Designed miniproteins, single chains, continued (2). Designs and how they scored, part 100

Each design is a single chain, and the fold is of that chain. pLDDT is the mean over its residues in the fold that is shown.

## One batch from the design tools (miniprotein)

Design m7694
Fold by ESMFold2-Fast:
Structure m7694 (fold): chain A 58 residues (1-58)
Amino acid sequence: YKDFIKKVEEKIEEKGYLTLEDIQKLIKEYKEKYNDKSIPIPKTIEEAVELLVELKEK
């Protein structure tokens, strides 16, 4: 998950913020690259924040 978190941080540096759509896109790209079906695509910003915290701590 380090590569995923790094991409999230890069997008925050580029834009100064992330939208739900940005997070959903990054998760989809990660799932396709690693064929990882375990990560759910968040449908709300709150779900996205919880998921990012969980992935950063693992």
Scores: mean pLDDT 73

Design m7695
Fold by ESMFold2-Fast:
Structure m7695 (fold): chain A 73 residues (1-73)
Amino acid sequence: MEKAKKFFEEVVKALEEAGVSDEDRALITMILALGVKNGDLKSALEDVINAARKLGFPEELIKKIEEIGKKYL
């Protein structure tokens, strides 16, 4: 439970620091919240990465999200 919360918090912080729009951040936050609720954080991480690529996020931001996933999952 605590690891899942830290994963969620660090991904949201990375999006904020990268200047991601409120709309795109809300979408990613919804995917993460669903993953936390369902206990399937690995699938949530994959869905977040796929959504980030479709939204045109910088590769550096996508890599940062992947590294956060490795740290907590």
Scores: mean pLDDT 80

Design m7696
Fold by ESMFold2-Fast:
Structure m7696 (fold): chain A 92 residues (1-92)
Amino acid sequence: EEMAELAEEAARYGAKAAAASKTAEGVAAATAAAIAAAGAAFAARLGLEEAARRSAEGAAKAGRAAAEKADTEEAKRAAEEAARKGEEAARA
């Protein structure tokens, strides 16, 4: 329950980072983070605990990568929040 909600928040922040990005690299990295987080939420809602945890860990890593590639302050903050929510989801 909590894992799915945190992963859904990570996906929303990843999408926000993509929308705030101005470079192709920034958009691609943030989009990858959003997709990984959405996958974690989906797996969690299906009760696939191990798959959900692995996907949430992947979302956290993708969020950190997106923050490093962020070309705007807004994109960087959103990507950092996506990474943090992904980490929280992986620990739930």
Scores: mean pLDDT 86

Design m7697
Fold by ESMFold2-Fast:
Structure m7697 (fold): chain A 94 residues (1-94)
Amino acid sequence: SGFERLLELVKENLEEIAEESGLKEKAEEIKELLEKALEAIRKGDLEEAIEYLEKALEKISEMEEEVRDNFEITLKLSVVALAIASLLSSLKGE
């Protein structure tokens, strides 16, 4: 599934951003939410997947606020957020 591959790539990109920003604990929280979303998708539980992806977006927004003065990291986080938002739209049948 394209969803599973995209979530794995988002997770890998988030790990790189965490190393650049030093916000490893927040990144691990987001990573755990993405892993739970991926597991829900694999099981066909779309409602659970949507809930975890929405929580991940909320945590990414918090992380963006902490790195607000670093344009490069903020831009990378915005790309990750856009990818997750696109997955959410697709899962909701929009």
Scores: mean pLDDT 82

Design m7698
Fold by ESMFold2-Fast:
Formats: C-alpha cells, structure tokens, sequence
Structure m7698 (fold): chain A 74 residues (1-74)
C-alpha cells in the first residue's frame, strides 16, 4: 500500500513535469499548487486512514489531478 501510494505520487509528479513544458508560467504556478495540495491531502490521509483506504483515495486524487492537467493543457 505505501509503495503503491509512492508510485502513484511519482507518476503524478512525472505527468506534471511533462505538462509544465507546454504550459505558460501562470498555468505552471496553478499546477504547482495543485500538486502541493495533492501531496498535503495524501499526507493527512496517511495519518488517519487505513493503508487500503489511503491507496483508494490516492488513486482518486491522481485521477482528478490528471483531469485538471488536461484542462490546463487546453
């Protein structure tokens, strides 16, 4: 569970770095804040949730993050 959560965060970071290459400075700042927010939520969930629920929540957060990145790229 922990290793899978870290893998999901790493994949999100890689996706964000690739997206930044195509984004304006203003949109890059938005993406950075979104990534920071996601990492903060995962950290809070790690303190309160079971490993299984943490993994489920992290998957959902990553899906939302990917959707927002696609909207920023449009």
Amino acid sequence: AEEEVEKLLEEARELAEEAKKSLSPEKQQILDKMMEGMEKWVKELKETESPEELLRATRLLKDLFEKEIRELLE
Scores: mean pLDDT 80

Design m7699
Fold by ESMFold2-Fast:
Structure m7699 (fold): chain A 66 residues (1-66)
Amino acid sequence: TTVELVARHELKKHAGLSDEEIEELFEMAREGASVEEIAEKLVKEYGLSREDALGLAHGIKAAVES
């Protein structure tokens, strides 16, 4: 979907994530991970600010739930 393409692009642009790393995050969301859980992974593993991580996590969840 367009929402998924945008979310994947922003993850590459803001965090420098690989396609494989992005797919892991999307899989977490598909398995029912919350926005907070996805954001925490982005902060801890990729060094993103909490604000940026929450925005990206919302985008991932929106893409999976659309």
Scores: mean pLDDT 82

Design m7700
Fold by ESMFold2-Fast:
Structure m7700 (fold): chain A 55 residues (1-55)
Amino acid sequence: MSGEEILEKAVELADEGKLEEAYKVIYDNASEESRKELSKLSVEEIVERAKKLLE
């Protein structure tokens, strides 16, 4: 699964109100360094950044 596909799936889950599932999809596919950075952000902030990365 490409990085773009992962972000698209996470955004779709968030739009359905499944914020925890959206976070898990991003987290499970992130590098260890990115996971440390993600732990500093709220789920809403992570989703907003994912939307910006898509377009």
Scores: mean pLDDT 75

Design m7701
Fold by ESMFold2-Fast:
Structure m7701 (fold): chain A 55 residues (1-55)
Amino acid sequence: AAREKGLQYAASGDYEKAGLAFIEAGDTETAAKVFEMAYRKTGDPKYKELAEKLK
C-alpha cells in the first residue's frame, strides 16, 4: 500500500511525499533513489541531503 502510494507521488512529481511513502513501507533504498532522481530533475540540493540521510 505505502509503496504503491510512493509510485503515484513520484509519477505526479511529488518526490518528497514519494520518498516518505517508501520510508513508511520500510524501503529506504528506494526512498533514497527517489530523492536522487528528484535532485537530478530539479537541481534542488535538499533532495540530495534527504537521499544521504537515508544511507
Scores: mean pLDDT 78

Design m7702
Fold by ESMFold2-Fast:
Structure m7702 (fold): chain A 58 residues (1-58)
Amino acid sequence: MQQADQLVQIGQQLEKQGRYSDASQSYDDASRLYQQAGDTDKSQQLQQKSQQLQQKAD
């Protein structure tokens, strides 16, 4: 879905800026949209990435 792909791109840009908490939220939102679209594989990958970034933000 275009919306989910856009959120992934936003998350990548936020990661580059060191804004790990904001990047984590963008990946979490993208994961939710992929889950709704039936793309469980991408949803799980983005959820793991979000969790890893939360650890860096803490």
Scores: mean pLDDT 81

Design m7703
Fold by ESMFold2-Fast:
Structure m7703 (fold): chain A 57 residues (1-57)
Amino acid sequence: KVIEEMLKKGLSREEALAYYLHKVLGLSYRTVADILKISVGTVKRLVKRAEEKLKEA
């Protein structure tokens, strides 16, 4: 449900998943990167974009 709400606010699936894993579940950027099979830098970008879009909505 929370991921669906994030997608409705204009978040991509990757942005929503990275934000959920890091901010909601409290996982580190490294752990989220391992789960999503992407770089830590990409996770940081996805989380920041998600935060920005959620504030603007």
Scores: mean pLDDT 78

Design m7704
Fold by ESMFold2-Fast:
Structure m7704 (fold): chain A 51 residues (1-51)
Amino acid sequence: LAGELVLAVHDGRWEEARKLAGQMSREEFERLLRESVLTPEERERLLGLRE
């Protein structure tokens, strides 16, 4: 799940990223944001998808 989410973000597939983020617990999602190689802009956009 986490790897699929990062790949979707890197590919610009934001609708798929939204669906994958919705399948994760809040704790899993927050851990992904802390540990993944994402730009600050990508992280902000991904947070918006979940909220």
Scores: mean pLDDT 73

Design m7705
Fold by ESMFold2-Fast:
Structure m7705 (fold): chain A 60 residues (1-60)
Amino acid sequence: MNIFRVKAPSKEAAEKAAEEVNKRFPDVKATVEGDTVVIESEGDVTTAVGAALLAIGESL
């Protein structure tokens, strides 16, 4: 299992990023821990991490 943690500027930004990842990548699990998005998958998380970073950027 691959796990990547993405720091967001706020809890709201983290929640939006996690929602976006879960909506677009059904084989990936994204959860929020405070201001951090935790992205987990049995496979590669690179694309999901990219989507989370983009969503966080759009929330700024």
Scores: mean pLDDT 79

Design m7706
Fold by ESMFold2-Fast:
Structure m7706 (fold): chain A 81 residues (1-81)
Amino acid sequence: SEGLEKAEEALRLAEEATRAVAAGDAERAAELARRALELAREALEDPEALSKAIGAAIGAIGAAFGAGLIGGPELARKGGE
């Protein structure tokens, strides 16, 4: 199904985002994590893709958080008081 294909692509992008975090590339990690989350969100509309889409979303959220920790500028600007 289209949802399943999107969920698998989202998982791939989430894995790449995690590798970018490990490499210290915050901007690449954030960009890949954002793309993964968008695809995972679309895949959540397909019941057949649900478990893979949830897995992709969790991975992407983790990578986005990691990108924020190593890159910090967006979180420092918006998350600080």
Scores: mean pLDDT 78

Design m7707
Fold by ESMFold2-Fast:
Structure m7707 (fold): chain A 75 residues (1-75)
Amino acid sequence: SPLPTDLQIEILRLLSERPMTPEEVAEKLGISRGTAKAALDRLVADGLVEKDPETGLYRLTPQGREFLERLEAER
């Protein structure tokens, strides 16, 4: 199943507030920038997040927002 890890779910929750860079995600979660970047890039590959190449900001896609809403409804 293509279910996200707990880390990826926390990243989706952060991005539900506003778009963020990998550095900002890393700072908020207390992880390395490399770990945040790898998790964000996996979420982009899964279609839940998209990256703006001009700003470097990562944001939820409509699919990512729907996924997070369904997770919260099931919990």
Scores: mean pLDDT 82

Design m7708
Fold by ESMFold2-Fast:
Structure m7708 (fold): chain A 61 residues (1-61)
Amino acid sequence: MSKEERAQNFVDTVVKEYELSEEEKKKLEELAKKYVAGEITEDQLLQETARIILEHKKKRA
């Protein structure tokens, strides 16, 4: 599986598991695109993804 395919699979999995909104999905897709381009590290991708999930949970509380 290519880096691009793995990044897309990651986005799809997170969106499905946490039921992210279209806006949150777009933010995650932009982060995955930056990761594929080498602009951010895997650790940064994971940290920013965790922040998106936490903000999503706050909106549902």
Scores: mean pLDDT 81

Design m7709
Fold by ESMFold2-Fast:
Parts: sequence; structure tokens; C-alpha cells
Structure m7709 (fold): chain A 61 residues (1-61)
Amino acid sequence: SEEIKKEAKKLLDEEDRRAVRLHLEGKPLTREEVIERVAKKLTEKFGLSEEEARKIVEEII
């Protein structure tokens, strides 16, 4: 869980930075889209369900 949370924080930070750049380019991402993208990466990397991954991301926010 600690390793998964650490990776989730890293991925969330990376996706937040990407969202800022896209916003400046006129292609904004919503907060929900950022969360969903991080959750999908966690499911791919750790084999978590979408529900489990989303709960971890929501806990970090």
C-alpha cells in the first residue's frame, strides 16, 4: 500500500503538470480526467481494480 500510494502521488504530480501545459495550449483537462488517468496507470502497473485505484487516488487528494 505504501509503495502504491507513493507511485500514485508521483503519477498525480506528473499528470497535474501535463494538465497545466495542455491548459496553456487551449486543451484543458478536468480534474476528473486527471484522476481517471492516474487510476488507469495504477491498474496497469499494480493489477488493481478501477475501484481500488480510484480510492487510492481520492485518499491522496
Scores: mean pLDDT 79

Design m7710
Fold by ESMFold2-Fast:
Structure m7710 (fold): chain A 75 residues (1-75)
Amino acid sequence: VEELVKKAEELAKKGVEAAKAGDLAKAEEYFEKAIELLEKAAEAAKDPEKKEELREAKERVERLKEAVLAAAKAA
């Protein structure tokens, strides 16, 4: 679970970097992979509290994707 979360964090960072570089397609791909990994981590988690935290993390990455892509298109 922690390995999936760390990989998702790395992918989200790459998504932000790709968006800053103007590669919106690459940014979207990285964010989508990060969201998928967080969803898998939430399903794999045995602790209900941890499962909810991971679902909240997924929602935060989804909002970050929306904001970053919108900002990049506006710039």
Scores: mean pLDDT 78

Design m7711
Fold by ESMFold2-Fast:
Structure m7711 (fold): chain A 82 residues (1-82)
Amino acid sequence: ALTLPQSALDVVNIFAKAYDLPEEVKEALLQAIDAAARAHGVEADELTVANVLGVFSSLYRKGMSKEEFQAAIDKAVAHVFG
């Protein structure tokens, strides 16, 4: 189960709707952000999540395969969390 605060979930949901992201991509983003926050012992606030989504949007392209969008997510998360 995700441990993200509702505010962080809301930011990802707004972004996913605005960019018409597949549900699979949204779920992968939520899981990766949650896992990184847990690994670093921090709560992912709205600004942290917005920064991940900003980096992700620079890497993401419509029609990416599962492997390609997962790599984009992983790079965005690593860029923000270290």
Scores: mean pLDDT 85

Design m7712
Fold by ESMFold2-Fast:
Structure m7712 (fold): chain A 63 residues (1-63)
Amino acid sequence: ARVTVEELNALDDVAFVELLRSLGVDVSALLARVPPGTDTKLEAARLLPEFGVEVVGDLARLR
């Protein structure tokens, strides 16, 4: 599976989680690896390749 940073930037937190579930990502396992007090969307996006999802684009542009 493949997603772009632009696609991720168009999604709110609910839509982001729903997209990950639709791609077969174990969202509970992914979110358990995100430390409290960090940017959840950015940290989750960094972990997506380990869950079989390629992120295309510059993660520094993620909002």
Scores: mean pLDDT 79

Design m7713
Fold by ESMFold2-Fast:
Structure m7713 (fold): chain A 61 residues (1-61)
Amino acid sequence: MKEEKIKLLEKAIEAAENGDFDTAREYLLQAGFDPGTVDELIAAGKDEVIRAAKTAKKALE
């Protein structure tokens, strides 16, 4: 459901803000991101993880 994915993306943003990339990765995968995209985002760093999650959240709203 869209609402559940939005909550997962919010949790991914919170985890990334705290520097917990393992938890952020789990939530992004649960929200429907493909593993390759998640790996690229984590390699790019915290700001890119947060940006992508916020963009995906807005697309679902």
Scores: mean pLDDT 82

Design m7714
Fold by ESMFold2-Fast:
Structure m7714 (fold): chain A 80 residues (1-80)
Amino acid sequence: MSAEELIEEAERLIEEADRALKAGDYEKAIELAQKAHRLAMEALRKSTDLSTILRAIGLSLRAIGIQFEAGLGLGKKITG
């Protein structure tokens, strides 16, 4: 896949992860966000232009944020 295709797929996975998070499916949200993070990192490795690098970094940070929020939600599901 090209860097741009990797970015587009990562964006799609982030949208799916956010929907899973909103539905209370924290495990699915984590899995999708982890996949999006991997694709964003692959795009970063393949890109040399600043705009693609910044998009990849942004997607990586969004994926981390979803994983953090889903982790908190999973904790609440188990303990409260």
Scores: mean pLDDT 82

Design m7715
Fold by ESMFold2-Fast:
Structure m7715 (fold): chain A 67 residues (1-67)
Amino acid sequence: KAESYLEEGEELFRQQKYEEAKAKFEEAIAADPNNWRAWFNLGQVLALQGKFEEANEYNLKAEKLRK
């Protein structure tokens, strides 16, 4: 489920396993596209990888979903 993927991604992110964390956040979004935390966390991974344009797009998506 989306929540399980999100939690797995967050744990991988803490371990600095950014590619694995990214895959889990993408799975969380696929399971629930309205999960703002998954969009936000994916944006954080992209920012750490230097992909600032994509990170900004995903952070804006997260803000719109947060209400």
Scores: mean pLDDT 82

Design m7716
Fold by ESMFold2-Fast:
Structure m7716 (fold): chain A 80 residues (1-80)
Amino acid sequence: SLEELAERYKKDLEAFVEKILSETDNPEFKEKLRKLYEEALKRIDEDVAEGVDPVILMARYLADRAEIFALYEIEKKKEK
């Protein structure tokens, strides 16, 4: 179901964000990461409520995950 797919994506994002948070003590970065994560979760919930096509849910999830990954890679470069 769309709800089961959304739950899998939320769990993946949670695990990914927890891993990134374990690697840094930068409070400004943590705040930016938290905001991206909360917006991604909100979009997933809104997409489920709207009954979007599963492919659209997947595409938006992947885009949000990529944005979080980009923020992480940028921060790693600044720490060296």
Scores: mean pLDDT 85

Design m7717
Fold by ESMFold2-Fast:
Structure m7717 (fold): chain A 56 residues (1-56)
Amino acid sequence: MLSAEQILAALEGKLYPFLSEESRKLVEEAKKTGYTSIFWDNKELQAEIEEAWKKY
């Protein structure tokens, strides 16, 4: 499960160098629309953010 720290870092673009283009688009759309439940509903995005956080 993603922490608030990890979600905030993703939304602030800090993880973008470690995310795929598809995941970056999903994060930008969540930021633009406020539809942040994607961080809990999309398991692939969750796993990619967890890996990006380890590299950050």
Scores: mean pLDDT 82

Design m7718
Fold by ESMFold2-Fast:
Structure m7718 (fold): chain A 61 residues (1-61)
Amino acid sequence: KEEVKKVAEELKLIPEVQEALAEYFPETDKEKIEEIVKEASKLSVEKKIPLVEAIKILAKK
């Protein structure tokens, strides 16, 4: 949904991450998006993968 993309833009995320959040977590509220970004950032660092890939992993779990 467009709302998720706007929240990701407010968080100053890169466009690729904004699109991934809108695709994999549509209709998710702002607080949950912030939590997902935090978990994805942690996973990205631990696995040494791009943030977009971490978001995909969280979506499939």
Scores: mean pLDDT 75

Design m7719
Fold by ESMFold2-Fast:
Structure m7719 (fold): chain A 65 residues (1-65)
Amino acid sequence: GPKVAIGWGKTVKEAAEAVVLAKEKYGFERGVALGNVSLEEAEEIAKKLNELTDLEWVVVTLEEA
């Protein structure tokens, strides 16, 4: 299915920048920013969304993107 970036950062600004990077550099058409949860929680959210939806949810960070 279509890929969706979950941009994560220690702040909402960094999470939003991760979404921009995912779209511009890695070809993600969709993204959401998560800056108010731990990286581990963001990864758990991605896993649950992959199980509940027909979309591929991928956590993207500025350091790993």
Scores: mean pLDDT 81

Design m7720
Fold by ESMFold2-Fast:
Structure m7720 (fold): chain A 88 residues (1-88)
Amino acid sequence: LEEKIKELEKKLKENPSADVYIELGRAYLEMGKYEEAVKAFEKAIELDPENPEAYRLLGEAYRKMGDTKKANEYFLKAAELIRKKLKE
């Protein structure tokens, strides 16, 4: 995990991307570093505001921190973006 985080940080210095921030956030979630995970997913949303995966992972991070209200808000946002992509 430590090596993976260093690799991802190097990629972000060369070319910041939503996908790399999502991977960084996932690594922090796996380590139990939920606040760092939230920051990484927020950066992913800044770069790609219509990415439902980033919102879903934000919801998961808030759930693990015990903030069920914020978790539900982000899960609903992720679901809405998925529905928009399906044109239903």
Scores: mean pLDDT 81

Design m7721
Fold by ESMFold2-Fast:
Structure m7721 (fold): chain A 78 residues (1-78)
Amino acid sequence: SVQQQIQRVQQGAEEIKKLLDEGKYEEAAELARDMAEGSPNPEAREYYLKAAEYAKKGKGEEAKKYVDLGVQAQIDFL
């Protein structure tokens, strides 16, 4: 269902944010790329890829911002 897809997307975002809070930037970047690959929405893909790039740079707050933008774009697409 759409609701189950939304929950999965939100869970993925929370896992990325947890990794960022723990300073696990490379793992957060990998998960953000996985979310990009799993998204059919071009805007959501671009936001998740930006989140991965900021995570690799150790910019956790900017990475979180782009994760949230990606989630919103993907949910709006569903």
Scores: mean pLDDT 86

Design m7722
Fold by ESMFold2-Fast:
Structure m7722 (fold): chain A 114 residues (1-114)
Amino acid sequence: SLQLTESGGGTVKEGGSVTLSSTYSGGDVVLVSWWRQKPGQPLVLVASIDSSGNTRYAEEVKGRFTISYDAAASTSYLTMRDLKVEDTAVYYTMAVDSNGVLAFGPGVELTVVA
């Protein structure tokens, strides 16, 4: 029953910034995480935030990416600054609701060009 709608992405220049968003319905979200899959590489965690605002970040994105969650809007944002060609990936959100139901979004493509 938990539904995720993702937006943002596209093609951006190296050094630029972009914000990806994910909106949730059908459950009371307690954890949101952003994952990415780079071409030819495994799916890896990028950032997470819980309903208390506790955050975690992958080492390679610390200081460049910021995760936030607006509980009133049921929307998470991944704000990405100082983009590198190596940030080119499909980005997925995973959400967990208060009943322990988890769902993944369909993915949003980001291409960073030099």
Scores: mean pLDDT 87

Design m7723
Fold by ESMFold2-Fast:
Structure m7723 (fold): chain A 60 residues (1-60)
Amino acid sequence: LTPEEVARIVGTKIRLIGLELDGASAEEILREAERAAERSESPEAAELIREEGERIARKV
């Protein structure tokens, strides 16, 4: 992963946590994670984003 891809992954994870704190539904969190994963340039980055979305969605 490039430094730019790592920065995007971290930024996405922070945004997903923000949605959780704002009371977003599991469906909203998963939808945001999927959109971010689809915008990723690598399958590896996409997988990390999807895993984080699923982790956060389990809490709501």
Scores: mean pLDDT 79

Design m7724
Fold by ESMFold2-Fast:
Structure m7724 (fold): chain A 106 residues (1-106)
Amino acid sequence: SPAAEVQALAKRILAEYRRALAALRAGDREAFRAELEELIKLIEEGAKLAEELGVEEAKKLLEEARKLVEEALGASPEEAAELLHEALELVSEAVSLLLTHIGEKE
């Protein structure tokens, strides 16, 4: 179902976010970059899914989250943590909008 697809993607995004924070805290810049690149790809998959479902507001939130993750790639560790937290809040809001829309249309 579309809801199961959104939930699976949200779980993957949260897992990559946790791995990125762990790498950041460990000072592992190579792992941090790799996790952020994967996070960007997952968020882009989410934006495409939002577009396919016709949820324009969720797509915009996910596109903004992607920009914050891209900015985190070049930021200081402290700024990167703040940017990733803001990105996760936008992803959470987008996921909520997508699941609400799917629940109304199924």
Scores: mean pLDDT 88

Design m7725
Fold by ESMFold2-Fast:
Structure m7725 (fold): chain A 66 residues (1-66)
Amino acid sequence: SLIDALEAALEKLEQGDLVGAAAGLADILRVSPSPELREALEAVRAGDAERAIELVRRQLEKLRSA
């Protein structure tokens, strides 16, 4: 599911696996385009793991509260 894929990407970000997180976010964006997730991927590419974690967490909360 989208939630499971985002949780997996978040886990990689929290572990410092930026390459794995970027790959996961790119795969998610291929099937579910989102401006927020694109911003998260750009943050990972810029080396801003904290910003990427914040953005992925916000997207997960939105999906869980819908």
Scores: mean pLDDT 83

Design m7726
Fold by ESMFold2-Fast:
Structure m7726 (fold): chain A 62 residues (1-62)
Amino acid sequence: STQLALLEQEKQKLEQEIQELQEKIAQESDPAEVARLKAELRDKQIQLGVVDIKIAVEVVTA
């Protein structure tokens, strides 16, 4: 379905953003910026979890 394709695309985008944030955290020496980046990383990980649930629902119910 179109919805499933969009969710899979959103998942791939979130996975790429998570990878980039992890790389930024590894290179960052400012503790305040590390804390901010870690908060952003956690938000992206939560979003990925929500998308994974939505994909599972679409696969089972489609």
Scores: mean pLDDT 85

Design m7728
Fold by ESMFold2-Fast:
Structure m7728 (fold): chain A 62 residues (1-62)
Amino acid sequence: SVSEWKAEEWEARVAEVRDASDEEIAALFAELAAQVRADAVDPETLRRAGALAELRAREAAA
């Protein structure tokens, strides 16, 4: 299903960014900001940034 596909994609992206340093996180958000400025936001970049922000929020709450 589409939900299963999204879950697998999200988990894979979270795994890639889970061990990211603060510098790597800053680079990801800087890339997203540059894409916004260019009016050419990549949905995958947006999803990765969103997944990372959610993961960080959950870890901060734990």
Scores: mean pLDDT 67

Design m7729
Fold by ESMFold2-Fast:
Structure m7729 (fold): chain A 71 residues (1-71)
Amino acid sequence: EEEERLKAFNAASDEQFGAAVRRAGLTAEQATKLALIKASGPFESYEELREAARKRGVTDEQLDAVLAQLV
């Protein structure tokens, strides 16, 4: 599902992404960080996405929670 998650992340509209972050139960601060990561895309690989998330203080678990709402 790595490829499916990456495609879902890259293809998500701002509305879909915002809804996914809200459904994942993340804080406003975490939502802001994720929006910045989304704006830095699109990403060529899932590993690139993970590295971008980690550099901005988003955990793999938080990223996975948002992606679960998009797939």
Scores: mean pLDDT 79

Design m7730
Fold by ESMFold2-Fast:
Structure m7730 (fold): chain A 67 residues (1-67)
Amino acid sequence: MSEEELQAEVDVAMVRMMASIALLLEDKEEAEELLEEARKYAESIEDEEAREEALEVVEEAREELEE
């Protein structure tokens, strides 16, 4: 893998970790704040494919919070 591909994988993994932590939070407001930070992080990813994947992770986590 190139360094660029590796960085993209790390960035997506970070967003996945943030989303997972948000879903474990009992406070919905704190969970929504963490997901908003995860979304901002995902939008900062330069690789378009990785950015799209990271944004999907955030969307799926938000849907889970809404029951």
Scores: mean pLDDT 80

Design m7731
Fold by ESMFold2-Fast:
Structure m7731 (fold): chain A 100 residues (1-100)
Amino acid sequence: MEAEKLVTEARKAYASGNYDEAIKLAEKAVELGHPEAYVLLAQVYLDRGDYEKAIEYAKKAIELDPNNPLAYTVLARAYEKMGDEEKAKEAYQKARELFK
């Protein structure tokens, strides 16, 4: 499946530290309607230090799947890196609730 293959290839690029390739492949997966690619985009941008983009894509992932604890975890980590301790705490609490 082409879109599932794009997500898999994007995750492999991310795992190898090739953030530019991971972003390119994940963006293409998003264009094909794969919501799991938004979480991957948020993770890549977080690790690259682009916290604003990480927050943007984590919020998009939550909008499409409000029961995804990984999206809330990325959101919390991005807020924590930006010094927004209250928003980070709220997002971590929601992630913890969803792991149950």
Scores: mean pLDDT 83

Design m7732
Fold by ESMFold2-Fast:
Structure m7732 (fold): chain A 63 residues (1-63)
Amino acid sequence: SVHDTVALAQELGLSPLEARALVLWTRAGGKASYAEIAEALGISPATARRHLERALARVAAAL
């Protein structure tokens, strides 16, 4: 759930943008594009990709 994702982001020490990117991606069931995340956060798609990739790498390392 979104609440579980927020708790995980805090536990993993994600930055605010990394946490927001992860929450948006999770809400979309892993189907949000980088362009959609970028639009929602007011950043470039390349920046959205970097934030989401960092967030997902930290989640993967915690598994």
Scores: mean pLDDT 81

